# Designed miniproteins, single chains, part 28

Each design is a single chain, and the fold is of that chain. pLDDT is the mean over its residues in the fold that is shown.

## One batch from the design tools (miniprotein)

Design m1005
Fold by ESMFold2-Fast:
Structure m1005 (fold): chain A 104 residues (1-104)
Amino acid sequence: ALDAELTRWETLVLAGEPLPADAPELLRRMVALIRERLAADDAGMGAALAAAGTAYAYYAKGEPQKALDYLREAARELAEAHPAVAETLRELAKLLEEAVEKEK
């Protein structure tokens, strides 16, 4: 079932494990962006990966607006305390928004 695959991928992302080759392209692009932007910030990378996993789960369950709102809210909350993570989350929201538009 889709829910079992989503749980598996979310677990791998949160654990910092590599995604399998059959993982969705959008999720792979989100994880790659986080690793590129936050390579020198282990705590920030972990936080961004957790946020991306949660957002992807909303998107995959048919709630793309909730996924976008989640990333945007998380970015606002982190803007002063962790600006690099906040900026990465904004870039993730843009990637997800572009994916949503391609499915219309």
Scores: mean pLDDT 76

Design m1006
Fold by ESMFold2-Fast:
Structure m1006 (fold): chain A 86 residues (1-86)
Amino acid sequence: PLDRVLTREEIREMAEGLKETYELMGYDVEIEEYEEDGKYVVEVKVYSKASGETITFRFVEGMTLKEYLQRLQEEADRRREERLNE
């Protein structure tokens, strides 16, 4: 189900997958792991060498698969719109 809660291991695996994907596209990627209010948090920071912009994906323990997929879709849509407005 899309409303399934993600585990710490799944969040870590998703962060690593994003890192590998963006690094293959020529971006610099940093992963920060920490705990906030007793919850495991992973931030994937993607740095564009060309524009100097940073994209941050934040995953928190307790997040659903639906929320993860929605964030990926929103970022993809934003990038598509930026290209159309060149």
Scores: mean pLDDT 74

Design m1007
Fold by ESMFold2-Fast:
Structure m1007 (fold): chain A 75 residues (1-75)
Amino acid sequence: MTDQQLQQLADKIAQKVKELGGSQQQVDQIKQAVINQDLPALMQVLQDMLDKGQISEEEMNELYTEVRKELGTLF
């Protein structure tokens, strides 16, 4: 994956997080985690959103699975 493709994936996931009521800080953290391919960091932000009632467990698992699958096509 090129830096451009990572940025596009990061923007896509960040947009979904924003639509689910994520703060700008959480959106920025999600973008950074995706760009860095840091799945543990991504999960930490999603777990924080779940704990705050911003997303459901189903939405958290869907977002995490989407990022993991997209990143998995790079290997």
Scores: mean pLDDT 81

Design m1008
Fold by ESMFold2-Fast:
Structure m1008 (fold): chain A 74 residues (1-74)
Amino acid sequence: SLEDKILKYIADKGRATLEEIAKELNISRSTAEKIVDELEKKGLVRRIEVGGETYYAITPKGLRYLKEKEAAEK
C-alpha cells in the first residue's frame, strides 16, 4: 500500500520531511501529510523537530510492523 511505501522510505532513510516523502513517492504534499498523520496515530512514526525543521522517524513499533510484513511473504 502507499502507507507501507511511505513507512519503508522513512525506515530506509532513518528520518524524512513531508517534502522529501512527497517528492520520493511522487504524491502531493497534502497526501503525504494525511498518510503520515495516520501512521503517527497508529504509533508507527513519530514527529521530531530539529533546527526549525519537522522530520518524521520510524518507531520500534513501525520497524516490527515492516519486519512482520516481510516475514509473512512466501
Scores: mean pLDDT 82

Design m1009
Fold by ESMFold2-Fast:
Structure m1009 (fold): chain A 72 residues (1-72)
Amino acid sequence: GPRSAGGGAAASGGAAARGYGGPAKVEVTILDDGARVTVTAPGGTGEAFASAAGGSRDGNLAGKRAGIEAGR
């Protein structure tokens, strides 16, 4: 359920990935339902989802968007 809106936090990271062969941009948006992660890197995808390994439906849906954006 909607508890608090405005929990969107976009963070551009790439320090670690820059040493790997190019600048990478990581956008993370945290919501009450889960977290949305968008990764743009030379490899196209790294960690697109935070809780996919746990089997969270909301986390998996958020990671799906990250995969699409990485293909940009």
Scores: mean pLDDT 46

Design m1011
Fold by ESMFold2-Fast:
Structure m1011 (fold): chain A 67 residues (1-67)
Amino acid sequence: GLIDEIEEALKALDTDGDGLIPATEAGKILLSFGFSLLFALEVMERFADEDGLVNYDEVIEYLREHL
């Protein structure tokens, strides 16, 4: 389904296997799947740490709860 495809795209960006990717790359993936810029920015703001990284498992959980 859509969420499984998003999860695979996000995991493909995790080159070191730590569960973290740049918030900007997560936002680009959301835009590529048809989410609004406002929603992508909201996800980036909500989940980005001080280094600008997001835990993509938390992003996927959020999408499952709010889609």
Scores: mean pLDDT 83

Design m1012
Fold by ESMFold2-Fast:
Structure m1012 (fold): chain A 98 residues (1-98)
Amino acid sequence: MSDEEIAEEAVKLAKETVDRIVELYKAGATPEQIREVVREGVKKIAELASKASPEIRDKLFALAQEIVSLVRDLLEGKITPEEFKKRADEAIEKFKKS
């Protein structure tokens, strides 16, 4: 996989993970079920990062860390699902433009 292919795959994975988290949250899923989706997404991003150059790897870990932080805020009731999706989409767009 090229760095470009890894970045594109990571964007798709991040978007799918964010959408799944919002879907589960609105459906009344438990915090543990949502954390499991996050753990699976982080694992897949780590697998992509292991194949990437150091520059893309650092950006992938930064994106994963930001999404994990936003999920924590969502589960603690600090942000709405709508605000979570907006901020997560902004993080993904920032990664995509880097």
Scores: mean pLDDT 85

Design m1013
Fold by ESMFold2-Fast:
Structure m1013 (fold): chain A 102 residues (1-102)
Amino acid sequence: YLSLAIKSLKNPLAKEVMERTAVIHAKKLLEQGKYEEAIKVAEDIIEASTNPKLRAEAYLILGEAYYKLGDKEKAIEWFQKAREVGDPELRKKAEELIEKVK
């Protein structure tokens, strides 16, 4: 899995590039309606990354994927985690998504 590849990287630049690429990939999977695959990639990012912004973006992806799969309760839980960890821009997006799915 992607989390093992990211964890094996000792070069900080290579690790950051891999993590950012994983976020982009998960977002594309979400846009394509591949919600279960997007969840797996987002989980890998959360497991491998200590970067608060990348973790927050992964939480937003998890929330959106669970919402699309019909699990509103799980979606809200992930959006709340994104709001707590993310930067101000990601926090605002998380709050908007929570209101949308209520």
Scores: mean pLDDT 81

Design m1014
Fold by ESMFold2-Fast:
Structure m1014 (fold): chain A 67 residues (1-67)
Amino acid sequence: MSEELKEEVERGVVEIAAASFLTSLKNEGKEEYGEEVFEKVYELLEEGKIEEALEVVKKAMEEFEKE
């Protein structure tokens, strides 16, 4: 498989994770926070920083769980 295809798959996984997290936050009335996280993830994905984008999602989920 090409590296290009692998990167596209990884980007898709991060996008799905971010969208799922945003949906969860909307259900709990924290949509604004979810939108901020989603925006940061999107910026990193546009820069090709897939690993950093995934880490942002993970950290945001972890902080949310620590309520």
Scores: mean pLDDT 74

Design m1015
Fold by ESMFold2-Fast:
Structure m1015 (fold): chain A 73 residues (1-73)
Amino acid sequence: ARRQALIDEIVKAANAALNGDPEKAKEHTRRAAELAGISPEEAERLVEMFVEAAKKKDVTGASQAARRLAELA
């Protein structure tokens, strides 16, 4: 449950950022940080990794970001 909840919040944050909703992106990033027990800055880096992978259609980058999330959960 914790790992899936963390992934869900990071994905929601990345999607909000891609859709131009910075307030929702910040809210989901904070929830992810709380769930993982990490700093808001670390959670922001994970969201940025997913956003950049999506912009570049980079499946490898997205996989690396997901692996990092799995390690934190």
Scores: mean pLDDT 74

Design m1016
Fold by ESMFold2-Fast:
Structure m1016 (fold): chain A 71 residues (1-71)
Amino acid sequence: LVEEGRYAEAIEELLAELSRNPPSAERLHQLGEAYFKLGRLQEAIRAYEGALALDPDYERARANLARAREA
């Protein structure tokens, strides 16, 4: 309920930041985390894949991608 609203707000803010600034692996990873918390697994996977496309050595995004794919 309340937490779901916070993640929805975080997603809106992260999407706005990504539209104003060049794409960032960190921002895409944060977006993936927010989607994962909401159970939106396909969006989480896409965001983590985007983070890895920008930074292939992003270990945290790689680990979280694996988790999202298993969920």
Scores: mean pLDDT 79

Design m1017
Fold by ESMFold2-Fast:
Structure m1017 (fold): chain A 103 residues (1-103)
Amino acid sequence: IGEKLLEKGKRYLEEGKYDEAIDYFFQAILTNPGLAAEAYLLIGEAYFKKGDYENAIKWYERAIKLDPDNVEAYENLAKAYEKMGDTEKAQEWRDKAEKLRAA
């Protein structure tokens, strides 16, 4: 059930309807909390695409807390810091992503 809400959110994300996508991702989590790691990553991506890098960072960090081995979340977090001009933090998160790939 939550998986269908997640797919609907992904469709809105692809259409550039970021606020609607975020709403569906939250509904997916409420319906199936097991989707939280994937949904948090997608919420972060929606904020990133809106140019809201500060909120994107917060949601990527939440995704990493639930799934510490998700290389994509570390890469997205690094990209968001780069967009904010925080090159030092961007490099720290890229280094963590590379370390995970080497494992």
Scores: mean pLDDT 87

Design m1018
Fold by ESMFold2-Fast:
Order: sequence, then structure tokens, then C-alpha cells
Structure m1018 (fold): chain A 98 residues (1-98)
Amino acid sequence: MSPVERKGLEVEITLSFAIMTLSVSLLALRKSESEEAKELRKRIEEKIRELVELEKRLREATEAGDIEEVERLGEEAKRLLEEAKRLAREVDEILEKE
């Protein structure tokens, strides 16, 4: 495995964790009818779309052998994973109030 392919796989794993975290959060909110839950659901759906776009960019950069872009996308993926974890905590807080 080339260095760029290995780094690409590591970033893909990070993105998969973020998508899974958000997907579980979205499923948890499915029974919540509050305005706060509706707004948070919209934010989560928008974040999942951003992550899917990043996965596409990661595939293109990895296929092109662009290690600098793969590393940049890796830092962005880490940022998005932390944001996904924050959104998951907001979901837990809403569910505790309902």
C-alpha cells in the first residue's frame, strides 16, 4: 500500500465514524417533535451532506496521488468528527428534557 493510499484509508475511517455518529443521533431524534429537535435534525442532515462531499473529494485526491490534499482533508475530517460528537451531545441533552 502506498503512503497516500494508507493516509486516505485513515481519513476514510475518520469520516465513517463521523457519519455513523450523526446517523445514530438522527435516528434517536426521530420521535422528538420539539422545535429544538427539528432544528438539530436539520443541522445533522446538513452535516451528513458535508461529510459525503468530503468522502468524494478524498477519493479523488487519493486516486490522483495528492498526499498534501489527503492530509488537508484528514485535518478537516478530524474537525468534522469533533463537531459530530458535539451534535451527538446536543441530541442527548434534548432527549433528557423530553
Scores: mean pLDDT 85

Design m1019
Fold by ESMFold2-Fast:
Structure m1019 (fold): chain A 59 residues (1-59)
Amino acid sequence: MENAYKAIKTVVDIAKKEGYSDEEILELARSMAKALVAAGVLTPEQAEEVIKKIEEDIK
């Protein structure tokens, strides 16, 4: 879970620097979390926890 959060956080930080909106950044983070669930790296519950942390970080 921590490694997945860190990977998504890195991409989110780049998107912020590029000037994407909070909505676009959250959509990107959700897409990445879904891909990690499909790959068997995260459970759906772990994906929700990661997205919740990202949402708090960008607010």
Scores: mean pLDDT 81

Design m1021
Fold by ESMFold2-Fast:
Structure m1021 (fold): chain A 67 residues (1-67)
Amino acid sequence: GAAEREEVERLIEEAERLAVRAAIDGHLDTAKQAGELLRQAKEALEKGDVEKAKELARQAIEIARSA
């Protein structure tokens, strides 16, 4: 539903902020990995696969936080 989509959009925004921060701090490989997961999450969301988008966005957050 709309609430689940809004949650995924918020997770994508958080992952983007963390990936940008990782890149600024010099963790370029981590930022690149998080960016690839974010690209896949956005693609899943565009295809209407909200659950897959949520999983991918959470993985992107986890990778970006590992920096």
Scores: mean pLDDT 86

Design m1022
Fold by ESMFold2-Fast:
Parts: C-alpha cells; structure tokens; sequence
Structure m1022 (fold): chain A 68 residues (1-68)
C-alpha cells in the first residue's frame, strides 16, 4: 500500500533526526485515526510545495502524492 510505504519512509527519516518527517508521520497517523487522511495528505503536499526541498523531502513529497 502506498500509505504504508510513505509511513515506513517517514519513520526511517525521523529515526535519522528529520524533525519534518517525524511531524508529518505523526500528523498522518492522527488523521488516519480520525478518517481525515486524504485531507491531511493534500494539506501537507501543499505546504511542502512552498518549501525548498532536500532529497529526502522530495522523496517524501513523491510518496505523499502516490498515497493520495
């Protein structure tokens, strides 16, 4: 599943000290529990598109778009 691949990648980046990945993972997990996953994915994608992205963040954006 695209969502599971996204969450796994976010966990790996968070364990490496990526605070952005950690916050995105927590936000998506909470949104999934509330039945708001699609809305959360759209909001995070929009926020990331306005940022200057490193390689890890570009991969996160790609996985977010695939999960949508």
Amino acid sequence: EAVERLLEFLEEQAEKGDERAKLIKLSLEEARKLGALEEALRRIIEALKEQKLDEASKRILELLEEAL
Scores: mean pLDDT 83

Design m1023
Fold by ESMFold2-Fast:
Structure m1023 (fold): chain A 79 residues (1-79)
Amino acid sequence: MKELIEKAKKYLELGQKYFEKKDYDKAIYYYRKAVELAEKAGDKELLAQALNNLGDAYLKAGKTDEALEWYNKAVEAAK
């Protein structure tokens, strides 16, 4: 569990690094890994954060419909 949280945070950092470089495909890739690990860890706060970041990356990639799906998942995860 603790190792999953640490790995999820590392993937969030990698996703953010690529997001800042405007490499949204790589940002999406790493944010998806963070979502998977946060979900397995049962960390609702980390999961909601990863899902919001994934939504932002899809939005910047011009994939508005997919971005809305991920934002909706983030709202549900935060409850």
Scores: mean pLDDT 86

Design m1024
Fold by ESMFold2-Fast:
Formats: structure tokens, sequence, C-alpha cells
Structure m1024 (fold): chain A 74 residues (1-74)
């Protein structure tokens, strides 16, 4: 998980989420980067964090947007 992929994911999350949900998703992404996880594993961690704030359908849409942004940044 590169710095560019993290920055791209954070930008998308900031556009789609309120501050509380954004902070939860950003923390999950930061931990994923520290652990050396793949973009797919990071997206799963974000989805888990967002399950407290959004419906499953909304989480799927947000997760897909994050994966797309990370692939474009690679």
Amino acid sequence: LSEKQVEAALRVLKELLDDEAYNAAAEALRKSQEQGLSPGMAATAIALALSEYHSPAEVDKITLAVIKAMKAAA
C-alpha cells in the first residue's frame, strides 16, 4: 500500500463521509498501511470500520470507490 494509494483513498473518503465516519475509515486505512496490507485488505478494514455508520449497500459503494481510487493511483 503506497503513499499515493493512501492519499487517493483519503481524498475519496473525505468527499463521501462525514467527519466521524471519515475519522474511523482513515484510522483503519492508517493501520492497514502500518501493517503492510494490500489495497484489497485495506478496503476490507475500511468496510468493517464503516459498518457502524452506513448500511451494507452504502459500505459497498464507498469501498468500491476507494478500491477504484487506489488502483488509479498505482
Scores: mean pLDDT 83

Design m1025
Fold by ESMFold2-Fast:
Structure m1025 (fold): chain A 60 residues (1-60)
Amino acid sequence: EEKERLEKRRRVARAAMQKMAEHPDNLDEVLQTLDEEAEKYGLSDEERETLRNAVKAALK
C-alpha cells in the first residue's frame, strides 16, 4: 500500500517537474498539471496538497 502510493506520487511529481522545467516562472500551469496527473492516479486531496506545497517550495 505505502510502496504503491509512493510510486504513484513519484509519477505525478515527475510530470510536474517536467512542466516546471518547461515553464519555470508559471507556477499555475505546473500546479494545474500536477492536479490533472494526481486525479488520473487517484491521489487523495491530502497527497495532492503535499505535492503542491513541494512544487511551490521548489519554485519560490
Scores: mean pLDDT 74

Design m1026
Fold by ESMFold2-Fast:
Structure m1026 (fold): chain A 70 residues (1-70)
Amino acid sequence: MSKEVLEAETEASMYIIAGAVYKLLGDMEKALEYYKKAKEIAEEALKKHPESKGLKAELEAAEAAIKEAE
């Protein structure tokens, strides 16, 4: 795993966690903002590393969180 992949996975995970915290606090607009940021990070990194299982998992998690948050 390259440093770029690890950093992107970590950033995406952190934004998903932040989004989940805001969702629990009832701040849906902030939750969606953070989930969308996680999606952008994972999508951009996947363009360079399309076979990364970790980045793919981060993207799927972000998309699921966005869909659930509505």
Scores: mean pLDDT 83

Design m1027
Fold by ESMFold2-Fast:
Structure m1027 (fold): chain A 55 residues (1-55)
Amino acid sequence: SMSDLEAEAKRAIIEAMEAGVDEETLLALAKQIRDALLAGDRARVRELIAELRRL
């Protein structure tokens, strides 16, 4: 569900912050994730979470 993806996205962002990912990169990806969530684009949300986790 979108609620589950939102929770997963928030967890991925927190993990990236704790891992020391660059602030500008983190903010840019967080914005893209938010935009995808608002659009209901589940595939894009999953892709962006995976990209964040690859950093």
Scores: mean pLDDT 87

Design m1028
Fold by ESMFold2-Fast:
Structure m1028 (fold): chain A 57 residues (1-57)
Amino acid sequence: SREEALKELKEKEDELIRKLSLGEISADEAQRLGQEAVREVAKRLGLSPEEVRKLPL
């Protein structure tokens, strides 16, 4: 569902922020992985990546 997809995206973003703050990944890697996660959710929901970024998470 839309709610499940957005929850998964939020969990992924929270994971990337945690890993970045702990120095486990670079800022560039976090940005790339975050963009990939948004694109996957956008494809699942039939929205553009820009539309997904504007949704309340």
Scores: mean pLDDT 80

Design m1029
Fold by ESMFold2-Fast:
Parts: sequence; C-alpha cells; structure tokens
Structure m1029 (fold): chain A 65 residues (1-65)
Amino acid sequence: MSKETAFKIRAVAIGIELGVEVEVKEEDGVIHVTIRGDPEKSAKAAEEIRKEAERLGLKVVVEIK
C-alpha cells in the first residue's frame, strides 16, 4: 500500500474514533486535511494526524474549521 493511501485511511479512522469530520484531499503532492467538530476533539485529531504524517514522512497541511 502507498504511504499516501495508508495515511488517508488512518486520518479518516482517527476522525471516526474521535467523533469529528475529516476530509482528505491530495493536490500537487501535498495532502490537505480539514477537520470539523468539537474543538477539543478536533485538536486531538489534528495532533494524531500530524504525528501519523511525520511517521510516514508525508507533506501534510492540517486545518481545523
């Protein structure tokens, strides 16, 4: 499985586990993650998603709305 595909699956799974909405888009080799929901849960999701991106060595932009 590609790193990008593995990351997208994990990002969505983190959103489901924490009860927040996670949208993932890939554009020009950069993965954009938008998180919506409870502020505290969204912050936790953003942290876990950033850790996963670092683990996989991917360029990711994470935004909370």
Scores: mean pLDDT 83

Design m1030
Fold by ESMFold2-Fast:
Structure m1030 (fold): chain A 69 residues (1-69)
Amino acid sequence: ADELLEQARRNLEVAEELLKQGQLVAARVGIHEAREMIAEAEKAGADPEEIRELKERLRQLEEQLQSME
């Protein structure tokens, strides 16, 4: 569970940098992978507070991506 959360954080950070560079397709892939990792971590019983924080960050990046597409 914790390793999935760690990987999700890394994917969100990479996606954020890709969005700054205007690489929307690559950013979308990273966001999608992070979403899947968060969902699997949640199913595995990861800390609800950590899940909430990652979901909020995911949501912010998804909104940013949508505004650029």
Scores: mean pLDDT 80

Design m1031
Fold by ESMFold2-Fast:
Structure m1031 (fold): chain A 56 residues (1-56)
Amino acid sequence: SAARKAALLAEFEANREKEFKALVEGFKKLGFPEELAERFAEMIIDVEREVIESMP
């Protein structure tokens, strides 16, 4: 539903920065350089947004 999609987008935006930082730190702990960790985190965040936007 449109209401459910709007709620998910609002929650996603509210938590975007926190999730991004957590993903970057996670990849850095796996030994990736910070620049690459940031790129991976951004790709994951972008895919999550696209999934929500594709919902009916």
Scores: mean pLDDT 85

Design m1032
Fold by ESMFold2-Fast:
Structure m1032 (fold): chain A 100 residues (1-100)
Amino acid sequence: SRDNQISMVDSIITNYDDQIQRNSDNPETVQLLQTARDGNISIRNMIQNGASDDQVINQYRQQRDTIRDMVSRSTDPQTKQIGDSIVHEYDSIIRFIQRS
């Protein structure tokens, strides 16, 4: 449901705020996490404004591709590991919405 999607995205945004603070010593990892956070804020606003499940899924796919691209260009092991985790999370979110 829409309320479940908003609750899920709010939890994800809060988790990214936490991760940014915990990784503040690594500017590249912080930039990756800020990109993911900002993407989820955008998606939250889309859901709040009545976006369809297909529109939300398409935005998560675009955000996933952005994170994958950042990971592919990185040489930092921490950024790669966290980025791969975000990609896996986005695939899980897409699957969750598809079952809604």
Scores: mean pLDDT 89

Design m1033
Fold by ESMFold2-Fast:
Structure m1033 (fold): chain A 104 residues (1-104)
Amino acid sequence: SGVLIAESGVRHAKTLLEQGKYEEAAKVAKEIADLAERLGTPQALRVAGDAYLIAGEAYYKLGKYEEAIKWFKRASDSYRAAGDTKGAEEAENKAKEVEQKLKE
């Protein structure tokens, strides 16, 4: 049931992101990621990855690129811990894109 609560929270954070409520999306996403990491199962760690990815996207939309990089890297780590290599690669690529933009 903890995983279902975390998945519901990810959907809520996505809705906030889609509505342009970036600060609220980041806050909810970070709270859900923390919950999911504490559950510690591969399914929960995948949900944590999804939540960290939303936090990264929200900070990116806010122009907070250093924060976006940190959360995208945490998303990659959580996906990797879950055995989701594709999710990990996608999150790492998002971090690299923001890092490149920050250097330019």
Scores: mean pLDDT 90

Design m1034
Fold by ESMFold2-Fast:
Structure m1034 (fold): chain A 81 residues (1-81)
Amino acid sequence: PLSEEELELEIEVSFALMAASVAKIALETNELPEEAKKAAEELIRAAEEAARALEAGDLEKAREAAEKAFEYAKKLNELLS
């Protein structure tokens, strides 16, 4: 059984990984401006870091990495809007 905070973190990491998957596909299609490409690459890196930390049981590191992924996802959305 997970605490509410742990469950919320697992959901956040799952959303970060979904966003990273979309960003990875976008990078492969070569349709992104350079700034958006960089934001997408950072989003993928942060989401992967969050997933690895969560699997290792490092909840603090997973949360920090998920927050980073969210920030890059926000930047990517702003650059594409």
Scores: mean pLDDT 81

Design m1035
Fold by ESMFold2-Fast:
Structure m1035 (fold): chain A 74 residues (1-74)
Amino acid sequence: DEKIKLYLEQFEISLERLLEAGKITEEQKEELLKEFEKKAKELVNSLKDNDKISEELQKFAEELLKKVLEKIKK
């Protein structure tokens, strides 16, 4: 699914930036990417509306990144 691949690539870029900044580990990057991919596959299987899939994936990515950044700041 071309849309899922695009969202995965965008999320991976965000994770690479955090890794380069020393804010996450390689292991955390792999785990976050795996969680995002799992969510993307679940949404595609349950939803028929590509716009809703995109919106839900964007929200999920933001939630994952916020959780990681909050842990780093404290």
Scores: mean pLDDT 75

Design m1036
Fold by ESMFold2-Fast:
Structure m1036 (fold): chain A 67 residues (1-67)
Amino acid sequence: MALPQPLSAEELAARVEELLARLEAARAAGDHIGETAAEFALLALRVEIESRAAPTPLERAALERAR
């Protein structure tokens, strides 16, 4: 099989939820640097999912969560 596989659909969904949790924690703590880093990472994941020609339901859910 070809590598790298950047993230599976399940890994993408888990990564989006992880970053959303980090974003909320950073906002609650007033950590502006952490907030910006989480927002940037979520934007990168959103772009990756949008680049896929036939996203699965999990990938589409992750895309909506990353917004």
Scores: mean pLDDT 73

Design m1037
Fold by ESMFold2-Fast:
Structure m1037 (fold): chain A 84 residues (1-84)
Amino acid sequence: SSEATLTGTVESDAVETDDGTYEALVKTEKGKFKIKSKKKLNKGDVVGFKAVKGSEVTDNTAKVVENIEGAVEKGAVFEIVEIK
């Protein structure tokens, strides 16, 4: 909750993928990127992220699958600490 190091706003409703995960486009102070997660995020959700070591999408982590713009690299993994 209070440990988010990066905050993003979801720009469109998450799209379900073929492996039971969801892809969502998020805009943050570090730029714009697409994440893959097990959580179905909705347009307008404000998501708190905390950078973690890892490569896997879990129940509470999201992986950057595409860097659209900015300094967040493809393959970065974040813990989802809050959704508002």
Scores: mean pLDDT 82

Design m1039
Fold by ESMFold2-Fast:
Structure m1039 (fold): chain A 61 residues (1-61)
Amino acid sequence: SEEEKARELGNKALEHEGLATYLRNQAAQDPENASTLLAQADKHRAEAEKYRKEREEILKK
């Protein structure tokens, strides 16, 4: 159902937001690898935004 799809997308967005936060925190503790960790965090943040937008489009219907 559309409701189940929206729920799944919401969960995926939250998971990617959590990973982005985790990686940003790791970057603060690991200056040698900070640039790589921050780049990975940015990718997860972008994925979270993508899932949120897809969820919003489903809910507008």
Scores: mean pLDDT 87

Design m1040
Fold by ESMFold2-Fast:
Structure m1040 (fold): chain A 80 residues (1-80)
Amino acid sequence: SELEEMEEGLRKHVEQLKKKLAELDKEDKDKADEWKERLTAVVRGILGEPAKKVKQSQKSVEKLIEQAAEKVIEELREAA
């Protein structure tokens, strides 16, 4: 179905984002930390949580991205 294709597409984009962030963390840690803070604020907004600017581990940011993606997928299913 169209919904299944959208869900698969979103999951693939999440995986790509996680890979890019991990590569950036390895190559330029300061820049990666800045993007982790920005991304965490956006993701927390999607989850309905307070935007808190704190230093996040790579693993913590990846978990937040996954949680936000699942919430979007759930909302997409409800809309369809």
Scores: mean pLDDT 72

Design m1041
Fold by ESMFold2-Fast:
Structure m1041 (fold): chain A 61 residues (1-61)
Amino acid sequence: MREEAIRLALEKGLSEEEARFLVDKLGLTLEQLKALSAGELRGVIDLYLAVEKTVEENERR
């Protein structure tokens, strides 16, 4: 399934790094990759990176 999910993302026009990020980091399923457009998938990556930035900035011990 993972390899098929990456392949589908590439077929939609995403890069290999974007495809791996969505599958490995975000845990997107093959179903979700089929349902979302390439633009929507890139938007998900951008949103995740914005959240990660906020977490890094709001570091509390």
Scores: mean pLDDT 75

